# Designed miniproteins, single chains, continued (4), part 2

Each design is a single chain, and the fold is of that chain. pLDDT is the mean over its residues in the fold that is shown.

## One batch from the design tools (miniprotein)

Design m12040
Fold by ESMFold2-Fast:
Structure m12040 (fold): chain A 59 residues (1-59)
Amino acid sequence: LQRQIEELRERADELALKGGELAQDPSKREEADKLYQEANELYRQAAALERQLEAQQAA
């Protein structure tokens, strides 16, 4: 779980960074929006796994 959480966050950070770069170009705004949506979804998945990991450590 810890490794998966780290990988999801790393991928989300990469997508968010790329989205930010594309957002500087108005012609690529739709592409940037898609990257932000994907990054947010990965952050959400990482948060869910983090809660699961916390539960396993408490048990």
Scores: mean pLDDT 80

Design m12041
Fold by ESMFold2-Fast:
Structure m12041 (fold): chain A 77 residues (1-77)
Amino acid sequence: YKEKGDELEKKADEAFKQGNYREAGIYYSQAGEFYEKAGDREKAATYYLKSAMYFLKAGDVEAAQRYAERAAALQPP
């Protein structure tokens, strides 16, 4: 998971540098899923929030809302 997460983060950063916000959002959402499956709820929430931010920048409000809600669900009230 760590190796895969690092690779996805690098791909997301490259997409961001190219202005491809939607692709960056997709890579961060995948990193979030890997950390969630690994039981690292704090890192999963962080990557889901980054995914939501980049989907919002890409104009995908529905995907942004979905990942923001998922991140919130991983953090206690």
Scores: mean pLDDT 79

Design m12042
Fold by ESMFold2-Fast:
Structure m12042 (fold): chain A 60 residues (1-60)
Amino acid sequence: SGRERLEAMNAGGVAAAEANRERLEAIKSLPPEQALEETKRLLREIADAMGAEYERFMAA
């Protein structure tokens, strides 16, 4: 049902936000050059995940 799908999406969003918080805290402890590279990697991973979620949302 639509409700079950919305609940699953919300739970996934919370889990992703928590994982991103942990990675951001880890990045803060790195030297500036490594922090920049890890930040770029994190942003690419977020963009890829959002694209995949969008495709699944539209297909279902």
Scores: mean pLDDT 72

Design m12043
Fold by ESMFold2-Fast:
Structure m12043 (fold): chain A 55 residues (1-55)
Amino acid sequence: SIEEIEEKIREVNKKTLEKLKKLGPDASLEEVIKVTAEYFREVGELLTELLALRR
């Protein structure tokens, strides 16, 4: 359902924040980009699933 996908997105957000916190302020730009790219990939998959449910 839509609500289940929204909850999964919330969990991905939480997981990504944990990863960024673990990297800390001394993280390289490349490390931050890698985490951010993985975040957008996971959220993009969930958004595609969400859109399919609305059609």
Scores: mean pLDDT 82

Design m12044
Fold by ESMFold2-Fast:
Structure m12044 (fold): chain A 75 residues (1-75)
Amino acid sequence: KEKADELAKKAEEALKNGDIDTAVQYAREALKIDPKNKKAIEVLEKVADALDAQGREIEAGIVYITLGVIKAVEK
């Protein structure tokens, strides 16, 4: 769980630097370890919005699907 938090923090830092691809990679790795990691979920939500705004619909769609799976697991 601590490793997931570290990866989520790296994802947030990458997003702050405008590195969307790196932010997605770190957030996804954090969620593989802890599917309920709040920071990683928040990063992916912001990434999905940014990708959609850039017209990268396929990548935004993949992020939305990932978020949907996570939300389905949470009771």
Scores: mean pLDDT 74

Design m12045
Fold by ESMFold2-Fast:
Structure m12045 (fold): chain A 56 residues (1-56)
Amino acid sequence: GPDDVSARGAMAGVVLAQARHGGSPEAARRYGEEYARRLGGDPELAGKEAERGAQS
C-alpha cells in the first residue's frame, strides 16, 4: 500500500544519494519524494524519512 511505497521510497532515496551525491540528505529527500510520487506513496513522508536516514 502507500505506506509500503513510502518506506521503499525512503530507502531508495538514501541508497541513491549515497551512490550519486555522497550521501547528501537533500538528494535523499528528493529521490524519496520522486519515488513516492511516481508509485502512489506519500512524497512528503518518503522525503522526510529519506532525509533522516541520510543524516544517520
Scores: mean pLDDT 83

Design m12046
Fold by ESMFold2-Fast:
Structure m12046 (fold): chain A 60 residues (1-60)
Amino acid sequence: MSVIESAIKALEEAKAKAPKELQPLYDEAIERLKKAKTPEEVKEILDELNLRVEEVYLQQ
C-alpha cells in the first residue's frame, strides 16, 4: 500500500472507534488525504488532525 492508502485506512478505523463529536474531524482529514500527493502532505494532515482532536479533549 502507498503511504496515502495506509493513512486513509488508519483514519477510517480510528473514525469507527471515535466518539460522534470527533467523526467530522476524521472525515475532513480522510477527504484531505485523498487529495494529498506526497508523504509530507500526509504527515501535515495527520499532525493537524491530532492537534484538533487534542483541542476537543482540552474543552472537556
Scores: mean pLDDT 78

Design m12047
Fold by ESMFold2-Fast:
Structure m12047 (fold): chain A 78 residues (1-78)
Amino acid sequence: MSKKEIEEEVRLSLLQMELSVTKLAIERGTISKEEAIKILEELIERLEELIETAEDPKVVEEARELLEEAKELLEEVK
């Protein structure tokens, strides 16, 4: 496993964690609608960047799944 592959997996894991935390914050009502939209838009942008730049096909596939989840959640909170 190369350093770049490790970096891509770490980026994906961090984005997965951020989405999960954001979803819990929305469900718990600990975050405002405006804050949730901002976080989700930033997550979507970072996921799209990862999809475009990642060399690992597994990272790309998982990032695409997360992107769909983030977009669905964004539509739900609008």
Scores: mean pLDDT 83

Design m12048
Fold by ESMFold2-Fast:
Structure m12048 (fold): chain A 73 residues (1-73)
Amino acid sequence: MAEEKIEKGEKYREEGDNKKAAEAYVEAGEIYFEQGKYEEAIAAYGKALAAQPDHERAKQGVNRAGGALLSTQ
């Protein structure tokens, strides 16, 4: 579940592994995106960018989910 990936990301942040935290949050964002939960996907990618601001996959995920959200409203 996406929530399990969020929890994993939080644990990596507690351990100081911001790169692994960002990867876990990106995985959560991808799962939310596949479920059509675009707001939750954007939030998850946002957490990844908070952990690693230069994470290209997270930046692309925000753009993709944001575009999808605007198209479905």
Scores: mean pLDDT 82

Design m12049
Fold by ESMFold2-Fast:
Structure m12049 (fold): chain A 60 residues (1-60)
Amino acid sequence: ASEEEIEEGIALIVRGVALALLRQGVEVSDEEVAELLKNAPEELREEAIKEVREAKEKLK
């Protein structure tokens, strides 16, 4: 697998974990998501942050 494919896989896992934590009432900040995805492509990092933000809005 290419490094790009590995980074995409990591981004998907981080997004899933962040969403699971939010469901359990654990506060996850945009900064924490960005830090976990520091080595991921900017586009994937922005998408992950957007997905987590949308999930936060639905939980309010």
Scores: mean pLDDT 71

Design m12050
Fold by ESMFold2-Fast:
Structure m12050 (fold): chain A 64 residues (1-64)
Amino acid sequence: SLEELRERIRERILEEAGLTLEYLLALLENAPEEVLEELRERSEEVSRELERLIEERRRLLEEE
């Protein structure tokens, strides 16, 4: 359903925001490159999933 998809998108947005905040704080704290790399990779994965969910919602709205 559109409501279900909206909630999933909301969850991914919050997850992406949290990872972005963690990354910025890690930069401020001069975290090791290993930590920064992990956060970047996780952020990219979430961003890709978010884009897919947004596109799926757009498609459903177009069909309805």
Scores: mean pLDDT 83

Design m12051
Fold by ESMFold2-Fast:
Structure m12051 (fold): chain A 74 residues (1-74)
Amino acid sequence: DLIEQLKSPDPETRTKAAAELGALGPEKKSEEIIEALAEALQDPDTRVRIVAGLALKEIGGEEAERALREALAK
């Protein structure tokens, strides 16, 4: 549901979903969540990108770190 909302056509919905996923913190180590947030780092909406980046930092871990670094490099 939150992952689906992160892929919503509505940028407000994506922003809220990213923030909620980040609030789950490192307890929620999920490849699906990290991939969805990584895609949000490439979002055309700047606010979605910022919040997705913060969410990945909150989640932490190797995969989340790599997704964030890759987005910053591009």
Scores: mean pLDDT 74

Design m12052
Fold by ESMFold2-Fast:
Structure m12052 (fold): chain A 96 residues (1-96)
Amino acid sequence: MARRRRVPLEELEKALQEAAKEAGMDPSIVDLAKRLAEVSGADEVEIEVHEDGSITVTFRDAATGRTLGVLVASRVDPENPEKAAVGAIVTAGLPE
């Protein structure tokens, strides 16, 4: 079953490590998500683990409720789980 969790930015690392472990994904996705959160200026993230083991992380501005970016990570190569597959990222509504 898909599992969705919304957490403040300071809990991103813990929540995403738990989600990555549940999905059987390499924890390198946590480092990438932290970098994207820093670049986007997000205060809040929504983490969704899908039934196929893919993870969607939505970066949000808690003050305005705006979506600043989305990270999608999928298991492209199940024989190499240490190589966490990273999907497309999109930053919207933040021109600088």
Scores: mean pLDDT 67

Design m12053
Fold by ESMFold2-Fast:
Structure m12053 (fold): chain A 77 residues (1-77)
Amino acid sequence: SELIEKVKSLAEELANATTPEERQALIDKLRDLIGKMESEEEKVEAARVARQTLLELGADPETIEAFDRAMVEALAR
C-alpha cells in the first residue's frame, strides 16, 4: 500500500527527530494520515508498522508514548 509506505517513511523520520517540535509535527502527520484511512484493518496495520519501525530504530520511550496516545485518537475515527 502506498499509504503504508508513507506511514513507514514518517515513522523513520520520527525515530530520527531531534527536537520536541519535530517529534510533535511528525506524530501529528502520522495521526492524521492513519486516521483518514478508509478501513479499520488498514489503520491498525499502519499503526503496527509505524510502531514496529520506531522500536527497530530505537526511538525514545517518550516518543513511543506520545505516538501511542496519537494512535488511540487515529483508531477512534
Scores: mean pLDDT 84

Design m12054
Fold by ESMFold2-Fast:
Structure m12054 (fold): chain A 98 residues (1-98)
Amino acid sequence: IPGDDEATRLLFEGNRAYNEGKYEEAVKLYEKAIEIDPEDIFALFNLARVYEKLGKYDEAIKYYEKALEIARANPDPLSREFFIKMLEDAIEELKKKK
């Protein structure tokens, strides 16, 4: 996939910003990673988690649902089941907060 190295770098920079509590900076970095690789389940999941930390539950649900669509298309049954359960649990919990 073109831009994988750049997308991976942005993902790691976003993870660092998230760990430092710089949630708005993490959003920008993850959004750039998704612009390069829109099917990156980890970038989509982490972006949703940042929106959850910011109290932006509509945006968090949107990106968790996008990650869930990617997870459902995964041909590996074990990875698919693991990610689907994790994402469905996250979406259910956020819907209870609204």
Scores: mean pLDDT 81

Design m12055
Fold by ESMFold2-Fast:
Structure m12055 (fold): chain A 58 residues (1-58)
Amino acid sequence: HMEELAQRRAELEARATRVADEMNELYKKSLEDGGKYREEVERAAAEFQRLTDEIAAL
């Protein structure tokens, strides 16, 4: 089961990294636009939190 846990952790970490990259890009846009991308940033943050919670639960 340890190999399965390590694989799942790596998968979740890879997904979290992608979401963090997206969130960073949207955040930069939001700084210029004063809120146009606020909803997108909130969605990305919620997904990132979900992924980090799953990693912590492993």
Scores: mean pLDDT 79

Design m12056
Fold by ESMFold2-Fast:
Structure m12056 (fold): chain A 86 residues (1-86)
Amino acid sequence: SEAKELFEKALEYADKAYEAALKGDAEKAAEYARKGMEIAREALKLPTKEGVIAGIAAALRTIGLMAHAGYIEKSEAGLAGLEAAG
């Protein structure tokens, strides 16, 4: 389904953001996290709840990891998380 495809893409970007964060590439990590969040927002427009929940969870995990690593501001991470969650 379209929701499943978006969920898989969100997870892919979450993984890429985490790898970039571990590498110390703050800019790339933030870029991948934002892309994951955009995909999560797209999933929110679909009628299936499972894909939405999974996409949001993946995006929030990525944002949380990068905020903890100091690659993004906590306030920015909080706003991005709230935006993805709705």
Scores: mean pLDDT 66

Design m12057
Fold by ESMFold2-Fast:
Structure m12057 (fold): chain A 75 residues (1-75)
Amino acid sequence: SMEEIARKSVEITVEALKKDGVDEEFIEKFREEALKLIEEGKVEEALQLAVKAVKLYTSEETATEATVKILELLS
């Protein structure tokens, strides 16, 4: 389901942020916001938030790897 894909994308994003040393409090706030969007039925917004977080807060290498994993879930 799209909800399941969104939840997995949030997990992939959390792992990417942790890998690149992003602050734990920031990661927790991101996770809470993304899960709230999923609970509200805003699945596309949650996916968009996940991809944007990876792009803005991780290295190009980590962002590329995480984005590919997320896109594979959508294929």
Scores: mean pLDDT 85

Design m12059
Fold by ESMFold2-Fast:
Structure m12059 (fold): chain A 65 residues (1-65)
Amino acid sequence: SEAAIRSLEAGLASDSLAAAKAGAWDALKVTTNPEAIEHLRKALAAKTLEEAKEHLRKALESERA
């Protein structure tokens, strides 16, 4: 989904955990990719910006595959 990719790119460009999680949440609303959904759930559970961005990156890879 192009909408999911845009939300993931916005989350990855963010400088705060809250903004990264907002990108994850927006992507989760529109994605139908099961692998992306699993990574997005982990991004939402993340305790640091770096952890959230790792899971957002994996979700983006799943959407592009």
Scores: mean pLDDT 85

Design m12060
Fold by ESMFold2-Fast:
Structure m12060 (fold): chain A 56 residues (1-56)
Amino acid sequence: SAAEEELLERARKGAIKLVASGLSVEVAADLIAKESGLSKETARKIAEEGAEEVAK
């Protein structure tokens, strides 16, 4: 759904900002899961992808 896509996009942008700020993938994933309501597994995947974006 459009609302779910917007939530995922917002979570991805948030992950990039958190990791770019020096937070670990694990901490970023935890914060995203708590704020968005996404599962821990989904939040971790988003945080890992965010770390890859920051690293290139």
Scores: mean pLDDT 82

Design m12061
Fold by ESMFold2-Fast:
Structure m12061 (fold): chain A 63 residues (1-63)
Amino acid sequence: SMADIEEARELLKKGKELFEAGKYEEALMLFQRANSLAVKAKDYELAKEAMEGVTEAVRKLRE
């Protein structure tokens, strides 16, 4: 739905802000939620962007 897409975009934005602040665990949680909502809405480009955020946050947490 449009509401799911809007929520996913807001979560992606907040996740990026947390990532820039070095809050990788919090960023990861928001990126995972954004991906789930984007997939539910079938917005696969948004889902891919959120999943890239997940991948980057996980890399930082494993370093």
Scores: mean pLDDT 90

Design m12062
Fold by ESMFold2-Fast:
Structure m12062 (fold): chain A 78 residues (1-78)
Amino acid sequence: LLKEALEKEIEAGIYLIQAGVTRVTGAREAKKLEKEGKLEEAAEVREKAEKEVKELLEKAEEYEKKAKELLEKVKEQQ
């Protein structure tokens, strides 16, 4: 149970890192398009990045919840 909880925490951490990378990459790409006057394309890139970040954050939250539930079960077995 404890090992499984730690594994879920690691998975949550990976999704948080992926969300951060996606946000930074998307913002940088959109900024580049904005400088080129491609405002509509920049908006699409921002929207796509925000959607991907939201999905990654939701997955991180799911794994954190699973880890917490497993940790509470470990405490109950004491």
Scores: mean pLDDT 82

Design m12063
Fold by ESMFold2-Fast:
Structure m12063 (fold): chain A 101 residues (1-101)
Amino acid sequence: MTQSPSSVTVKEGSTATFTAVADKPVKRVDWYFQKPGQEPELIASDTTSLRPRITSTVSGNTATLTISNLTLEDTGVYYARATLENNEVVFGPGTTLTVVK
């Protein structure tokens, strides 16, 4: 599974979109956010957003996570975890987001 972009720097108040692509069709994709020095936390469970300003969509082998109105607190690494149609679980390598003033 791939994630794009690998890293991105955006200004406060902007929108960031991350894409995860699996080699096979997915049943679901969960998204995790990891702040520097912290444990990863679940922020979207399939298409259900667990955080404000987040939208999660899945279509075929592709999942997108969109975060609007970015703040400095959104800086960190975003990981996709896909469950494939064969029930195999695969993890993405992560997308690093840096939010600047």
Scores: mean pLDDT 86

Design m12064
Fold by ESMFold2-Fast:
Structure m12064 (fold): chain A 74 residues (1-74)
Amino acid sequence: MTPEELLEKGKKLLEEGKYREAINYFGVAARKSKDPKLKAEAYRLMAEAYRKMGDEVGASILEKQAEEYEKKAK
């Protein structure tokens, strides 16, 4: 499974309310990718899942990671 396929599967799980499973797929996608743009998207999606689970602090940390990778994407 490619990083892009992992991200797609995670998005589907997020839509289904399977937040923990979605976070796992996004985390693996971020780790396997060399593309800062994909890493940024994965971290933003993880932040969204954390917020839906009520973890505002975890979401904030992941959002900062996404911002750092977005800066590197240029």
Scores: mean pLDDT 84

Design m12065
Fold by ESMFold2-Fast:
Structure m12065 (fold): chain A 65 residues (1-65)
Amino acid sequence: MAEGYELRIAGLVVEAATDPANAADYQAELDKLEQETIDKFGEEGKEIVQRGRALGEAAIARNRA
């Protein structure tokens, strides 16, 4: 399910930004998940990654404000 991939990407984006002690580990998992998403969905996978990152960034922005 594409939405599940978007939510998981968003979660890792938030974790990488909000847990600096483990940011490198979350970034590595994010990079791996993004590649898996692209490998599974092709061009649509790039859009899923973009939406997931945007969702995570929006969540960070809300917490920052």
Scores: mean pLDDT 79

Design m12066
Fold by ESMFold2-Fast:
Structure m12066 (fold): chain A 56 residues (1-56)
Amino acid sequence: SRGKETVARAAKADGGLSDEDARRVAAGELSPEELSRASGLTLEQARAAVEGGKAA
């Protein structure tokens, strides 16, 4: 949870993620592919954000 919240907050603050998408990332509802499409991040960046939050 802590890691997911930190990642979601960082992505939102960086301007790469909307408030709605940040909540869905924190809840684990967005896959890397979904996040990439929703926020315009590359698949690589989206995967790192989601996985990093879960692994932390």
Scores: mean pLDDT 60

Design m12067
Fold by ESMFold2-Fast:
Structure m12067 (fold): chain A 70 residues (1-70)
Amino acid sequence: MEEFEKRLEELERRAVELYLRGELSPAQLAEIGRLMREAKRLAEEEGNFEEAMKLLDQAEALLDEAERAA
């Protein structure tokens, strides 16, 4: 639980920082936000941390791709 929460906060912070630097489009921010919201739902409503962490992996991959493209 705590590991999931810390990782979610780190990815949210990273997405905001990239967006403010102009390295992340509104569409990319929306998709990353969708993945993070779904991960939170799976973790909090279903207790499915395995699938929640996989969605965070997808969000992180999109952030990594945005940084490489910038």
Scores: mean pLDDT 82

Design m12068
Fold by ESMFold2-Fast:
Structure m12068 (fold): chain A 76 residues (1-76)
Amino acid sequence: MELARKLTAVYINAVAAEVEGDRELAQLGLEVAKAISKIKDPEKGVELASRANQALAERDVEGLRKILEEATKLAK
C-alpha cells in the first residue's frame, strides 16, 4: 500500500518537526496528512504525500500550505 507508506512518513516527519521545536511546521504537516487521508483518488493521495514529505524535509511552509489547499479540494 504505497499511500499508507507515504502517509506514515508524513506523520513521522511532522512528529520529528514537533520534537525539534518547530510546532507550526508540525501542526501544518499533521493537517496535510489528515487532508490527504480523506482523498478518494489514491494516486493523487500518493502524489501529495510525496510532495508533503519533501516540503517537511525542506521546512517549506509555503509548499505545505499549497499541498493542504490541493488536498482539501480533492477530499470533497
Scores: mean pLDDT 82

Design m12069
Fold by ESMFold2-Fast:
Structure m12069 (fold): chain A 70 residues (1-70)
Amino acid sequence: AVSAVRAALNAHDVTVSDETVEKIASLGNEAEAARVAAILAKKGLTDDEIQEIVDKSNSAEEAIELVKKK
C-alpha cells in the first residue's frame, strides 16, 4: 500500500513525509489508500493539512468527505 500511495502522490508532484504516506496507507486496502492519495494530491494540500485529514479519518470514505470541505 505504501508504494501505491507514494506513486499516486508523485503523479501529482506532491512530496510528503514517510509518516504521512504510512497514515494514508493505513486507511484501507491498496486501491482505497491510493485513491485517497490521488484526491488529496489533486486538492493541492500541504503535508500538515493531509495529516490533519487522515488523523480525523477512520476510513478512506471519511477522508474523501473531509477533503471535499477544504
Scores: mean pLDDT 78

Design m12070
Fold by ESMFold2-Fast:
Structure m12070 (fold): chain A 65 residues (1-65)
Amino acid sequence: MLKRATAMFVMMAIAEEHGVEVKVKEVGDTIEVTLRGDPEAVEAAAEEIRRYAEELGFKVKIRLE
C-alpha cells in the first residue's frame, strides 16, 4: 500500500485538478478531507477521492463546505 502521506498528496492533487479548495488531515486511522467550491466540482472531486481511497484501502471522511 502507499504511505498515508503519499495518499494525502494525491487526494489534494485530485481536488486541485477539479478546481476546489481542499484541506487534508489525518485523524487516527482516517484521512479527513474538507472540500470547498462549486457544487458540481466538489461532487466530482469527492467521488474521485472516494474511489481512490476505496481502491487503496484507506478510510476517508469527506466534508463539504
Scores: mean pLDDT 81

Design m12071
Fold by ESMFold2-Fast:
Structure m12071 (fold): chain A 60 residues (1-60)
Amino acid sequence: MTTVDPETGEALQRFAEALAAGRPDFSPEMEKAFEEWLKRSKDPATQEAIRRAYERARAA
C-alpha cells in the first residue's frame, strides 16, 4: 500500500507477535510509536488493528 510505509506494517506485525508472546512491559517509547503509526495509517482496518494491539499491550 502506498499510503502506509512498509515499516508501519512491519511494526504492527511485530506488535501482534509480541502480544501473542505475552509482552510483560509496554514502554513509553512504544506508546509514542503507536500514536505515530495511528496518525500515518489512513485505513480504518489498520487503525483498528493498531489500537487493539496497543490496548492489549497496555492492559498486560
Scores: mean pLDDT 62

Design m12072
Fold by ESMFold2-Fast:
Structure m12072 (fold): chain A 55 residues (1-55)
Amino acid sequence: SKKEIERKITILEFRKLALKTELELAEKQGDEKKAEEYRREIEEIEKEIEKLKKE
C-alpha cells in the first residue's frame, strides 16, 4: 500500500539524516575511511528511496 511505502521512505530518510550527521563529524575529525563508508551508505539509502518513490 502507499502508506507502507511512505512509512518505509520516512524511516530511510531518518537513517540518512543520522548518517549525514555522522559523516559531518567524521569529516571534521579527518577520518577519511569512515567518511567514505558513510557516503556509500547514504548513496545506497538514496537509491532505495528513489526505487520506493517509483512504486
Scores: mean pLDDT 86

Design m12073
Fold by ESMFold2-Fast:
Structure m12073 (fold): chain A 91 residues (1-91)
Amino acid sequence: VSDEQLARLTAAVRELAAIPGVTIERDGDTYTVTIRGTGEDAARALAALDELAAIPGLEVERSGGIYTLRVTAEGEDRERLLAALEAGLAA
């Protein structure tokens, strides 16, 4: 994973967490994203999720209004991706 990809990940997660009607919960290497907003807020959330899905070592799965982000990378890349996700969620 590149520093540019980690920066994009942090920015996308920060944007996603800032959107009204979006909740994000972590369990290990899995993040559950619930989108309750509609219209423009939902569109912004989906765009942020598309950016996250483009990051190597992340998978995004959809079930209705619930999205699951999973870190599939191992070793140092896994630690770097998790750190970038947590940095985006913190501020």
Scores: mean pLDDT 81

Design m12074
Fold by ESMFold2-Fast:
Structure m12074 (fold): chain A 113 residues (1-113)
Amino acid sequence: SKVEEVVEKLREFAQKTIEEAKKVFPPDVYEDLRALVEAALQAIETLVRDPSLTPEEKIALLKGIRDAVISALREAQRLAEEMGNEEAVEFAQKAIDEFNKLTDELIKAIREE
């Protein structure tokens, strides 16, 4: 399904983001982001496959997960700005933009089922 296609893109995005974050962030920031991204991906995979949830409920939960991930990436970006780490600032912005794009695609796919 289109939902499963977008979930696979989110999984690939999560794996790449975790690998790149390890190179640009301090270990404590990296471990927090890794834990959140892994938890968010698992929550998204669970909610899209839950037959007890309506499309509207799935979208509401997905938006909540998105807000939590974006907030964490913004905090990591602010810390990077304070430290003068331009590479980490750019990485965080790219991750935010791609995650927003992929979650918008997932919302559309859920509505069209």
Scores: mean pLDDT 90

Design m12075
Fold by ESMFold2-Fast:
Structure m12075 (fold): chain A 86 residues (1-86)
Amino acid sequence: SALVERYDELMERAAELFRQMDPASQQILLQELARASESLRGVTDPAEVLRAFSDALRRTAAQVKDAALKERLLELAERAREAAAA
């Protein structure tokens, strides 16, 4: 389905960004994703997963110092939120 295709594309983008991040920023993102994962116990709705992922990316952006990385995290967060709304 179109939703699954958008989900997969966003996860590929997230993985690519993660590989380009410095170790300190990677650790922050992993902590925020772990926090989001705990809130998603038993959730199967892809839209809810994408919203939680968007929130984790925004919380990561608030904690990183690199302006370019902050912008990329916020852009990915917005794309995840848009996918959840579609």
Scores: mean pLDDT 82

Design m12076
Fold by ESMFold2-Fast:
Structure m12076 (fold): chain A 65 residues (1-65)
Amino acid sequence: SAEAEAYYNKGLEYLKQKKYEEAIKEFEKAIEIDPNFSEALLTLANLLHELKKVEEAVKVLQLLP
């Protein structure tokens, strides 16, 4: 989905700026639009893991198709 990809790209831009909370919100929006967006799910899970939000990261990984 072009809409999901747009939110994913916004998340990546926030991630480059180290705006982690904004990046998380944009990745969550991408997943809300496309629940099978594996790239967004993996990127969000990795980000949550790096922020030591391991429990949240595990929950996101369980959403992978």
Scores: mean pLDDT 83

Design m12077
Fold by ESMFold2-Fast:
Structure m12077 (fold): chain A 80 residues (1-80)
Amino acid sequence: LSREELEEMLREDGLALLEKWAAEKEPILVDNIAAAISVVRLAAGLAGGTVKVTPTAEPNTYAVVAEVDGKRYEFTLKQK
């Protein structure tokens, strides 16, 4: 795969992930919160979007708002 092909695949997979997580009503449990946030930022960034990550009142729990191509994806990430 070329760099351009890899970036396009990551963009598509990342957007699918954002859509899946935004459909969840419960916090998304992840093994590594820093890695999960990095994946979200990469996915949104490759698609020309932005990401806001805000700590919540619960430990290791972050509210995520990603805006990509006029769509808003909101979900919560929590390290298990």
Scores: mean pLDDT 79

